# Designed miniproteins, single chains, continued (2): the designs that were tried, part 20

Each design is a single chain, and the fold is of that chain. pLDDT is the mean over its residues in the fold that is shown.

## One batch from the design tools (miniprotein)

Design m4664
Fold by ESMFold2-Fast:
Structure m4664 (fold): chain A 84 residues (1-84)
Amino acid sequence: HMEEEMIEALERAVRRLEAAAARLRASPRPSLQELIDASVALIEGAVMLTVNRKTENPRVREALERLREAMDRLSALINEAVAA
């Protein structure tokens, strides 16, 4: 049950990162607020990744890998948005 709750929390974090990424892709000139929201999502993801880094549960580890991938994608989009 606690492991299910952790997986659900990680899946919510992934969805937030994906939503922020979709917003940045949809906006040709992201606002400061959109960039702040994306940065907050990355910080939340980094906290979740750090707190769970020593997990031995393969399902939680799989969810963490999805989180890391979502964070990498959002980070790349923020870098592109700042460069534009």
Scores: mean pLDDT 82

Design m4665
Fold by ESMFold2-Fast:
Structure m4665 (fold): chain A 96 residues (1-96)
Amino acid sequence: DFVEKAKKELKEQYDALRARAEAAGHIELSVEVDALYRKYLKEIDTNKSNKQKVEEIKKKALEDFANLGARLDAAVARGEPTVFDIIKEAIDKIEK
């Protein structure tokens, strides 16, 4: 089933990218990855009878995931503070 294959490929990329974003502390990017994944799952389900359209959606989804992955890598390389770092500092100050 071409729909199940497309969904499997998207889930593998989604799981990997979300795990990387969460591990890096960029929760804002993990939320964006989740929204993007849900958007493309809905588009695949809407077009499930059209093999060509499902393949086009899959290709675009994988491209968007790759672009988001590049943004994550750039943010990590720049040492940009994460939302988690900011929240942790605030909690530590309150608990003192």
Scores: mean pLDDT 79

Design m4666
Fold by ESMFold2-Fast:
Structure m4666 (fold): chain A 84 residues (1-84)
Amino acid sequence: SAYEKAKKNAEEALKKVKDEEVKKRVEEDIRRAEELVEEAKKLEEENTPENRRKAVVLYTAAVLLLIGAEIEAILALKKEEAAK
């Protein structure tokens, strides 16, 4: 799934980052994305058209948050590599 791939990419990028403040922000964004997916799953339990729409929005937001987290981690890593 797009969510699983985005989460793995963000977690892999996070492992390479040494900046503790960036690590905290990326970890928080991953945690928030997980919370959005849990909320989406709860909405899917009541299978109405409105709940399906809301679940899609939450899944989309979670994927975008994870992509943003990966980008932040990559930019921090590039800055760390340039400082050598």
Scores: mean pLDDT 84

Design m4667
Fold by ESMFold2-Fast:
Parts: sequence; structure tokens; C-alpha cells
Structure m4667 (fold): chain A 61 residues (1-61)
Amino acid sequence: SEEEVERSIEQLVELAREMLAAGVPAERVRAWIRALLDREQVPAEVRERALAAIDELIAES
């Protein structure tokens, strides 16, 4: 469902925020999230939305 997709993306953003706060470079955080989405065979549209949310988080930092 759309609500479940949104919740999953929010969870990934929170994990990314924690990694950034711990001093992990933004490039590594993005690469890790991308690799995770590839391994889990996430549909392209959901993957694009997740990566866009992560990129927005990084831009705000």
C-alpha cells in the first residue's frame, strides 16, 4: 500500500539521519541505501522516491 511505502521510506530516512549524525560521509550513506534497495529488488519508482528523500536529507545537512 502507499501508506506502507511512505512508512518504509521514512524509516530509511531516519536510519540515514542516524548514520550522518554518527559521522558517516553522505556519499557512503547514499551508496549503502542504494545497495540495500538493489539487494531487496525494490521497484524502480519506490527506489527513486527513497533515494530522492535521502538526497533531500543530505542537502538539508
Scores: mean pLDDT 83

Design m4668
Fold by ESMFold2-Fast:
Structure m4668 (fold): chain A 99 residues (1-99)
Amino acid sequence: DAAERVAAMLHETYGVDFEAVKAELEKLAAASELFREAIEAMAKEPSFEAMVETYLLTLATSHERTEEEVKNILEMLPELAEEAGVEPAMKKVEEKLKE
């Protein structure tokens, strides 16, 4: 599925925990169509930076997100963003969430 493909891409590229990332992505996809669409879009992206930015922006603007879901992803994705060197994408999401 799309969550498995995204988790595999992140694991192969940045050495993150495949099962942990897959579980969080599947949980988000089950909770919201907007998260499902974002995950499917990421599965098609060859660039990790574009993929992370798209995902984080979709998460920040989702009307169906729960506070717990946002917290869980934000706790996981900063570590992934630091490892990948996509810190600017993370800062954009933090700025949007603070407003």
Scores: mean pLDDT 58

Design m4669
Fold by ESMFold2-Fast:
Structure m4669 (fold): chain A 101 residues (1-101)
Amino acid sequence: EKEKIQEILDLLRSHPNAHLVLNDPSPEKFPHYYDLIPNPMSLSKIEELVESGEIKSVQELLDKIQQMLDNVKTLFHESHPIYKAVEELYQLALDKAKELS
């Protein structure tokens, strides 16, 4: 399981647009972010949750990536680059998870 989680994360990190979702928006630049997004989720946070052992399965990993996608969909229009990036990352994670099954 841990090897499968790591393979998915390595694939996501290699994506050219991964940098757009690497960190949560700055609270200084987006002071209302936490009013709209009660559960912030970024690629770096997902990596921390894997390292701490809070994400123990591929399904739990996919659930956190879905949370990141849902947060982006709340804040950004479909035409925004970050929206497209997070959809691409989620689809890559789903496809890789199926391959590893």
Scores: mean pLDDT 79

Design m4670
Fold by ESMFold2-Fast:
Structure m4670 (fold): chain A 87 residues (1-87)
Amino acid sequence: MSPVMEEILALLDEVAADPEDEAKLARLRDFIIANLEKLSEEEVNELDLRLVGILSRTTDPAARARLLAAMREVAEAYHALQEAKAA
């Protein structure tokens, strides 16, 4: 596992422990987007699985909405990166 993925997993654990903390979620989102190019396909799949896991355990509607928005932003950034590689 890469140092980037190890940091992402640590940030994911912080969000999972406190899903209502907007600052922790923003930090995770921003770090993922800044480092997407450094992640392998396997690491991106692990990240997606971990995010879905947190979402499945999050019951607060506002926290769920924020997590879904962050997941969408990450997905959009990943799509843009794939398009740039194809061009």
Scores: mean pLDDT 84

Design m4671
Fold by ESMFold2-Fast:
Structure m4671 (fold): chain A 60 residues (1-60)
Amino acid sequence: SVEDLLRIAKYETGIPEEALKEAFEEYKKNRTKENIEKFAKKLGISPEQLASLLDALASS
């Protein structure tokens, strides 16, 4: 399920699955607003978009 969501997110955002998986793993370790913002900048998306994606991944 997480792998399927990562594939969909890749096609939606253009971000590699490995980068999305890395962001999710870091979010699980450090669930802070600062961490979300840092990773959003690294991935080239908004913090709002990343937070939405991570919420979807966490619910799978």
Scores: mean pLDDT 74

Design m4672
Fold by ESMFold2-Fast:
Formats: sequence, C-alpha cells, structure tokens
Structure m4672 (fold): chain A 68 residues (1-68)
Amino acid sequence: AVTLSEEGADALDKAIAAVLAESGVDRAADLTDEQIERAARRTSELSGLPLERARAAVRAAAAGKPVS
C-alpha cells in the first residue's frame, strides 16, 4: 500500500477525478498509461509529492489498493 498524508490523499482524489472527467473514463482501473502519468503529475503539483511517489499512488488507486 502507498501511504499519503490527508492532504496528499485529497490531491490524489482530485487529480484522478479531473483526469477521469477530461478523458471520459468512468473507472481509475480503465486509465491508460498516459492518463495515469497526467494524474501523477497533477497529484505532484497539488501536493508537492515527488513525481515517482505520486505515480505509485495513482497506480495503487487504479489497482484498487488502499491509499491513505
């Protein structure tokens, strides 16, 4: 599991929701690698997390793994 602060988790949720809306995709599990990268970059920008951690968090969320 990827552990995030409350602020990091909120940023992750907002980033994924924005990419889903922009892409017309209903489920995080159905995101393409490009869309995952876009969500990771947005999470990093919103939370200040390193891109590699943001990417791991987005991939964990897409796989249905707990992120906190």
Scores: mean pLDDT 77

Design m4673
Fold by ESMFold2-Fast:
Structure m4673 (fold): chain A 80 residues (1-80)
Amino acid sequence: SLDEGEKAANGGYNNLFMAELLVDSPNPADLQEAIEYAQKAIRNFKKAYEKGALSKEEYDKYVKTANELKEQAQANLAKL
């Protein structure tokens, strides 16, 4: 349903925000959490798209952003 999709989209936005908050942390535990939040955001946006709450263009954009945050957190973790 669209309601379930909207809840999933909001979950995605929240998880994306948490990934952004933690992506540049000097703490390896925070960087691991950033990776996990980015992965949760990807799953949330997929559900939102499948439930019709996001267009394909919005879905592709948000998943790209989440993957970029995941890759940045992984790169930051590798430098510690």
Scores: mean pLDDT 91

Design m4674
Fold by ESMFold2-Fast:
Structure m4674 (fold): chain A 63 residues (1-63)
Amino acid sequence: TADELFERSRELYDRGVELDEQARRAESEGDFVTAERLREESRRLFDESDRLGLEGVRLWRES
């Protein structure tokens, strides 16, 4: 359902924010390798969140 897509989108977004915050901490500690990996994962989660959110809007409009 659209609600399930919106809920999943929000979950992925929240995880992306958490990883981005962890990346900032790693960078402040000089761990640039860990920071880059965390940012890559965060970007992936944001992309998936956006995709599910758009699919949710499409499904909601069809109901």
Scores: mean pLDDT 86

Design m4675
Fold by ESMFold2-Fast:
Structure m4675 (fold): chain A 80 residues (1-80)
Amino acid sequence: MSKREAILRAIGAVLRALGLQIEAELQGNEKLAAELQKYLDEALEYLKKAGDAKTDEEAEEYAKKAVEAADKAEKLYKES
């Protein structure tokens, strides 16, 4: 996978997590929204590191961590 492909995949995952966080807020579920925000913040931090990476391998590792954080948000939302 290239740096570009890894970052685009991570962006997609972050956008999905953001949608779930907004949905939780709109439903008035403040506790769920706050917990989803923590995973979203983690995913965004890794996405930033992936973008700042100097090699494809480093970018892929950080992008993978961003996807993993976003997936935790989706799992939490589905379990609520």
Scores: mean pLDDT 85

Design m4676
Fold by ESMFold2-Fast:
Structure m4676 (fold): chain A 79 residues (1-79)
Amino acid sequence: SLRKEIEERKKEAEEKIRKEGTTKYKLPESLSAGEIEALKSIRDEEYRKKMLEAFLAGDKEKADKISQELLQKRLEELK
């Protein structure tokens, strides 16, 4: 249940921001369909976590970098 996982991660991040009174993230109100599809395509749990964190942080450059690393890894594995 990827959607439930995303919602729980968003709530955890928002709760942590509230408790600490500061934020490193400018959280988007919701993830785009493309971001959700990107997360669904990731089978590696660690990479999915990193990508979700980048999306929640609104760090498009970091998300793109992680996406490129995943794509290269998949291409190498499929050789």
Scores: mean pLDDT 66

Design m4677
Fold by ESMFold2-Fast:
Structure m4677 (fold): chain A 90 residues (1-90)
Amino acid sequence: DEGHELAAISANAAFNAQYNYDRARQLAKHSTDPEVSKKLNDAAELYGQAADLYREAAELGMAGDISAANAKRAEGDKLTAQGEQLEKEA
């Protein structure tokens, strides 16, 4: 059903956001430029927050709260986009 499909999509988005968190943190750790390192760590924090929001969306989807799940997913998407922008600026 829609709730289970949304839960699966959100769980996959959480996995991708966690991967982006780990990647950005690793890039920040290996950067010798403090400005670049700061932007990558800021991007990682946004990806981490997005991962948490996507996990909440997955739980809400499983519970059948489609409206709340969509709201959390949209918030996660916004933070993911902000993190991607910071990586591009780094």
Scores: mean pLDDT 90

Design m4678
Fold by ESMFold2-Fast:
Structure m4678 (fold): chain A 89 residues (1-89)
Amino acid sequence: IEELLNEILKLLDEIIKNSKSPSLKELLAGFKKELQKALEEKDYDRIKQLLESFLTFSEVIIPGLDEETKKKMEELMKKAKEALKKLNE
């Protein structure tokens, strides 16, 4: 699970760095900070809640994104779903 969470954090950094949307950058940076804090605290219940919230909002915003950002967000969603499966085992 920790490896997968680190992959999610890396992908978040990549999307934040390359995104042309200031609002998306701010939103993802906030999510990254909360996820990083929860991981540092070993609060897996909070990590689960954060990933669930991320998946919910991503479904709404993805259709409005540029193609490159959309692909990376879809990859991030896939990794988040995998992490949630592991956390629910």
Scores: mean pLDDT 79

Design m4679
Fold by ESMFold2-Fast:
Structure m4679 (fold): chain A 79 residues (1-79)
Amino acid sequence: KYEKALEHLARALEAVRKGNYDEAIKHVDEAIKYLKESENPSEEALKHLKRAREAIKQGNYDEAIKHLREAIEAVKKNL
């Protein structure tokens, strides 16, 4: 459900800020899983999470934070 996705997104954002990039990717992947398992998955949030994951892999951490924030906002619209 959306609350579990938001929990993992908050943890991903904190992990990026602390330099724990492998942990950030794990939490992004968990958030994607919970969103896909929801009754009405946010395609906008999923697109931002895929971009955030790729940005983390490329070392573009400011871009990753931007996309994580945009994903959180998109998920909150469904609460």
Scores: mean pLDDT 84

Design m4680
Fold by ESMFold2-Fast:
Structure m4680 (fold): chain A 68 residues (1-68)
Amino acid sequence: MASGTGTFKGTEATGRAVAAEVERAMREAGPGSVSAEVDGDTVTLTYSGTPAAFAAAKEAIERAAATG
């Protein structure tokens, strides 16, 4: 299993929306989970799963961050 974290600045709503998209992408790739933690304007996503799920999570986060 692989695990990772991503942090970005945004609202709770933005962080949770990104977490939901990451969870969806991971579900298509394999077993995995995502949790979101909000501290002020900082959102931390923690994700874990199979290597395929981890790769899907990373791609989803990069797409969300790049496109807004």
Scores: mean pLDDT 71

Design m4681
Fold by ESMFold2-Fast:
Structure m4681 (fold): chain A 57 residues (1-57)
Amino acid sequence: NEAKLKVLSEVTKLKVDYLKDLLANSSNQQDFLGRIEEALAAYDLDQATRERVKALL
């Protein structure tokens, strides 16, 4: 479902940007990055999309 993947990708990107700001104000960088990785896997995004999202971190 291409439309669904686009929505999930966009929502994930917005969340990653928000979480990146939270990470900048947090001392739990390693644990936080782990949760981001888990969220990306849970959304079942294709590899290229996941790489683009990770580039925002």
Scores: mean pLDDT 62

Design m4682
Fold by ESMFold2-Fast:
Structure m4682 (fold): chain A 85 residues (1-85)
Amino acid sequence: MDEELTEQAKRAVEALAQTALDIDARFGARGLTTLIEASYYQNKEVAREAAEHGLEVADKVAEIDQRAGDLLRRAVEEGLKKIEE
């Protein structure tokens, strides 16, 4: 159950990173922050795994588009900040 939710969250992270590259970096970043917050209400562990995967994906995006990668990294950090209130 938790493993399936984690894999679903990771796929959503990858889709939002692709959206940041192909459509709009700010839209992808905003979606990523929202995904981390939404995941937290389902399972804190899933939210943590999604955030860790988000940082890995942000680094890969930065190799293609540094600005998009930086926005995604900040989005993950903002999502984590909100769930650590």
Scores: mean pLDDT 82

Design m4683
Fold by ESMFold2-Fast:
Structure m4683 (fold): chain A 81 residues (1-81)
Amino acid sequence: MKWPSKEEARYTALRAAIAASTGDGALGGNFMTPEEFKEKLKELEKRAKELGIEVKEEEEDGILTITATSTNGQSFSESAL
């Protein structure tokens, strides 16, 4: 398996936590370029803060682990190099 990028890991964890918090699982089946990932990530980070989603990032030996906790208490963790 290939490790996801740090941006992809952040995007995946935040998207899952936002979907769990809002009940909206339909956040886009669009093909995204790395540039679009960065733009969408900024939007998701703003939305997560507005919703009160808790985000924790821990980096050990170059491996970033992101844990996003939804407003209903579900936690989503992703790891990246």
Scores: mean pLDDT 71

Design m4684
Fold by ESMFold2-Fast:
Structure m4684 (fold): chain A 80 residues (1-80)
Amino acid sequence: EEELRAEVIKLTQEAMRKAAEDVGPALATRIAVMTGKALKASPEEGVKLLEEAYDFARKHGTPEVAELLEKALDVARKLV
């Protein structure tokens, strides 16, 4: 459980870093807000917020950012 949570944090932080580098501050801030809320939310609400972040990144970000958020979402679903 603690290991899975650490992996979600690591993957979302990597996604936020890449988003800031690749997609610019406005889009990076939107992703950071969604992922930050997901990490502080209940497991059920956290999964929903990560799904929103992944969908947003897939539509507006880079494939690399979307892939990191997809990996985070897969791990987060194991916590529910």
Scores: mean pLDDT 78

Design m4685
Fold by ESMFold2-Fast:
Structure m4685 (fold): chain A 91 residues (1-91)
Amino acid sequence: DEEKKLKILAGRAYRNALISLDVELFEEAAEWAKKYGAGNVSDEEFEASTAGLLASLPVIRKQLEETGQVTPKIEEAEKEARKLLEELKNL
């Protein structure tokens, strides 16, 4: 149950960090997701997928900022990811 809880928290942090488009936040969340197996894939597959996303996040965020499409949803996701990462660090 505790391991399942950690896996769920890590997966939620990963998802919210991805939505936030913040590279540093996503890198931190990805380390926790890998540690607790939140991807349900091999470490190699998870690292390859994460590396691809890390390369694209700053490009996507810049495009959204240039078009005025940075939404409250992105800001909410950033706050949620930071909260979930703090919960993981304090367990």
Scores: mean pLDDT 78

Design m4686
Fold by ESMFold2-Fast:
Structure m4686 (fold): chain A 72 residues (1-72)
Amino acid sequence: STAAALAGAGAAAEQGARTGTASADDASGMVLFGGMVNGGSREKALAMAAEARAAGTLSTADAQAYARKGGL
């Protein structure tokens, strides 16, 4: 479900912050799944996932999975 995908994306971003894995730019991850839910566009979600991936917030596989499930 969208709610589950959103929760997963948020939890991953938080965990990255706590462990230092996702770096100091966790905001990028939060913007990513926020854009998926609010933007509603799969294309926008994938574009944001690519940007977040380049910023080192989420793995490519995780970002794409969240974009697909959270952004339609």
Scores: mean pLDDT 52

Design m4687
Fold by ESMFold2-Fast:
Structure m4687 (fold): chain A 85 residues (1-85)
Amino acid sequence: MEEELERDIADFERGIKLVEELIKKVKNPQSRKIAEDLLKEAREYLEKFRENPEDRESLQKAVRYLTAAALVAIGGIIEEEIKKK
């Protein structure tokens, strides 16, 4: 219930912090901005879900935006590392 919901939200916030740390490693400013914008969307949808726990669409969108932000950040890091070699 509320305790389980708080735990799930805390788990998601840990995921957000991990992606935020990945974004800090992105050297390309365009890729960094795209990842940051996607992460902001993830945070906004998580906040909507926190306000309305029955709104599963907001949770799904938060997960999708967080995943997209992580992929953009990882892609940017990989591209920079490949160019370094």
Scores: mean pLDDT 81

Design m4688
Fold by ESMFold2-Fast:
Structure m4688 (fold): chain A 61 residues (1-61)
Amino acid sequence: SLAEVILEMLRSTKTIEAQIIILRWVLEELGLPLPEIDAETVQALLDGGAEAVRAFLESLR
């Protein structure tokens, strides 16, 4: 699924700064609104997994 691909991309890097950049880039590519993305947001997605990523993407619609 798209959420699983995004989660794998986030897990592919070791720094929170790179994870924020990746997530912002993904949202721009999807044409979704770009909110302020902080370390807490990224950590919540990493902890919650694909279901958290899916819920996050739906919240931006």
Scores: mean pLDDT 83

Design m4689
Fold by ESMFold2-Fast:
Structure m4689 (fold): chain A 94 residues (1-94)
Amino acid sequence: MVEKKAEEIVKLALENLDEAIKKIEEYKDDKELLTKTAELLADRIAEIYDQMGRSFEAGIAYVQRAVISTFGATVDIVKKLAKRLQELLEEQKA
């Protein structure tokens, strides 16, 4: 259940950052959803780094995912990860 909502937010972050930020803020009190969303965003960031041949940065993103899984994520962390994902999508297009 939480995983499906987290996947929907990640999909929004790939397609429309403003709508993703709005959804993240809507669920600001759902700590489990925020943490799962942050995990999936970190996984997507790692996948993009791997697709770009940047295996070291992909490795760092996987470590950050482990930290998020241990300590949880705040709304600010999830918003920062969504913004970073959009930055990487722009870098990948270049």
Scores: mean pLDDT 82

Design m4690
Fold by ESMFold2-Fast:
Structure m4690 (fold): chain A 100 residues (1-100)
Amino acid sequence: SAAEEEKKKKIEEIATDVTREATEAAYYANEDLKLDEKTLEELFEEADKLWQKMAEAIRKGADIEEIEKIAKEIRKAIEKAREEAEKTPKTKASESIRPS
């Protein structure tokens, strides 16, 4: 039905927008804040887990309201990750791992 096609298109749009937002935040943290790849993986771990939850919901045929709810949670996780990235030291904080 037309309603099924509209639902599919909207879900694809939501997934695309969230993926773009995550990519932009990760790029900002890597390129502008100069954080390493491992630090990025740690900061965005929660957002990745929520994205996987959204992907599973889509596969199970969840309604658009549920997908939008999960997308909102992903966006909050991305925003939190970006804020934590801005507070993260740009260089390893081990000026001395052992005080001399």
Scores: mean pLDDT 77

Design m4691
Fold by ESMFold2-Fast:
Structure m4691 (fold): chain A 73 residues (1-73)
Amino acid sequence: SLEYRRKALELSLAGAPAEEILAAARKAAEATKDLEISSLRVELDEEGRLKVLSDISRFSRLVNGRELSRVKK
């Protein structure tokens, strides 16, 4: 859910170990694929779809650790 996503970002800002940040981000990604995507009320037009995909793609980068280096700096 969005709570796991928020937790991952909070851990990143607090300088928690990368393993804990990745664990929280992975839980969020797993929850998002079924529940949060369905509950995310975005416009069902082209722009709405792109916005949803953009949010998920940013989350995917966090899970893979690429965004962590940029956020920490």
Scores: mean pLDDT 49

Design m4692
Fold by ESMFold2-Fast:
Structure m4692 (fold): chain A 75 residues (1-75)
Amino acid sequence: MSSKEELIEKLNRYLGLRPEDLWINYGLALAGGLLEAGIREHLQNLMVAPETKVQDVPKSVLEVIVRAIEELEKR
């Protein structure tokens, strides 16, 4: 089970997002990939404001997104 710090480090590795970057940058980068993975409903239900910093995003949200990215990379 990953810590919040490990999840943020994975997002930086996968997408180049730093802890202080705004969530809107992440959301735009993932829009295609998450929709292709069929998790649009999960993305909509996460209820994170686009201006939220990556470091301030709840761990549960980061876990869902990191898992989705890792599933896309298995293709």
Scores: mean pLDDT 64

Design m4693
Fold by ESMFold2-Fast:
Structure m4693 (fold): chain A 66 residues (1-66)
Amino acid sequence: SRAEARALLGKAIDLARRGDTDGAQRLLDQAFRLGATPQELLLASARARELGDDRTAQHAERLARQ
């Protein structure tokens, strides 16, 4: 559901904030499969980049462009 996708995006950013880059990317993949919008994924990318997690940011951006 969209609510579940949004919750997973929030958890992904929390994992990125804690330095769990691999966990953040897995949750982004789950959010994408549950229907996270390109706009939500691009916002997640911007937030990850602000935290210094460029790998998670790049992954979110790639998902948004599919």
Scores: mean pLDDT 88

Design m4694
Fold by ESMFold2-Fast:
Structure m4694 (fold): chain A 89 residues (1-89)
Amino acid sequence: AFEEGARRILEEAFREAEERPREVDEAEVRRLEAELMALMERTLPPEVIELVRERLEEARRHGEELGTWQPVYLFVTRLRRLLEELFGA
């Protein structure tokens, strides 16, 4: 459920970053990432948090190749929405 949702969000983020490039602010992305990590630590078991960290690292690598923070931004913002929908966070 959540793990499959996280993978889907990552794939969608990559597609959107490639098809619809947008500039995003690094400081804003870092803030949103920190907020997501705090939410996940309160909501999810460690095994699932580790899976999300792996997906986040994939998003960072893809962003580096494209020269943008957009993949991380899209992954973080959409994953937070999924968490709020599934766990009422």
Scores: mean pLDDT 83

Design m4695
Fold by ESMFold2-Fast:
Structure m4695 (fold): chain A 97 residues (1-97)
Amino acid sequence: SELDLQIELGIAQLVVGVLKLVSKKEPELRPIAERLAALLDEVDALIPVSTDHALVREILRQIVKAGMYALRGDLEKAQEYLDKAEELLEKLKEIVG
């Protein structure tokens, strides 16, 4: 639903925002924080033109997972979920066309 999409977007924005803040003191998190922020901005821009809300929500969930693992210091898992989010975003871009 539209409400579920907005809630998941809000959660992703919160997680990425916290990660960006923490990356100012933990420079090893900066590359992941910058990539997740860029990815989230691109997803947000595609929401108004996308009919595949299920795919958008899945991308947002992968972004949240990546950010949470980064905040825990598990950079390997953070990268895994970031890569999955990027793969799903490319599929979304193909659908939007």
Scores: mean pLDDT 88

Design m4696
Fold by ESMFold2-Fast:
Structure m4696 (fold): chain A 80 residues (1-80)
Amino acid sequence: MTEEEKQELLERGEKLAKELIDLMVAAGSDPLTAELYARLKLNRLKKAVEAGDLETAQKILDEMESDVARAKELVARKKA
């Protein structure tokens, strides 16, 4: 894994974490709880990237994208 690839994966994770925090708060989560949850996912991603474990890093990113999709659904249901 190149340094450029590592940076790209971490940037994707940071963007997903920020979006997830915003959506969780919009869905009624406590901001501290939302931040802790997103940071735990991001820390796991950082560990996988540091280890050069591309398979684990991709799985974590897929999980984060699923979390974002679910949070969007919760926000939509709350506003309906």
Scores: mean pLDDT 83

Design m4697
Fold by ESMFold2-Fast:
Structure m4697 (fold): chain A 73 residues (1-73)
Amino acid sequence: SAKEQLERILEAAARASRSPAGELLVALAQHEAGEIARKEGLDAERVKEIIRRLAAGELSLEEAKREVHEMVE
């Protein structure tokens, strides 16, 4: 499901932010999540912003998952 795919992307982005290739991997995660959101009729820019805030440490993984779940609901 889109919910499960977005949740896995959030987890990957959180891990990626701690790696040497973190910025590139986070950008790829934002792009992939944005495309999934667009195809599901969700706000793609909001999903990409959630990933950006998660990667920057402004949002916890649990908070990011909650925001995505509220969008899919």
Scores: mean pLDDT 83

Design m4698
Fold by ESMFold2-Fast:
Structure m4698 (fold): chain A 57 residues (1-57)
Amino acid sequence: MSPAYKLLKSLDRGAEKEDLDDPIVKQSVKTLIRAFLGDAVPDEEIDQAIEEYKKEL
């Protein structure tokens, strides 16, 4: 389980699956994860974390 996934799960307090399909929401999540974990986090890791979290919703 990636650090990006753990951070996303800890920060989210009510997102629906539909919200995580929104490109604007995805961009906000990428910005937020990079703010906490650093700019070196690849897009692929963040995209995977979003998809894994979406499966739990």
Scores: mean pLDDT 73

Design m4699
Fold by ESMFold2-Fast:
Structure m4699 (fold): chain A 74 residues (1-74)
Amino acid sequence: MLKKGGKAALLFRVGDRYLGLLVEGDQIVGAISGNTREEVEESAKKLGYEVASEGEAQSPEDALQKAREELAKL
């Protein structure tokens, strides 16, 4: 569950790769990429970010747009 003002990761599958967008409050503050969902989740957790949502995107730019739209709903 995404909490306003918390630390969270938004996980996206982008083709054969995974992208984790790191969120603090309503801002995207970083990104992690990996070859598996588990690699991205583990990397995010090591940085203090819990996976709050999962989805698919056509490109890293599409993932960023979807994340911004999700954050705008909060």
Scores: mean pLDDT 78

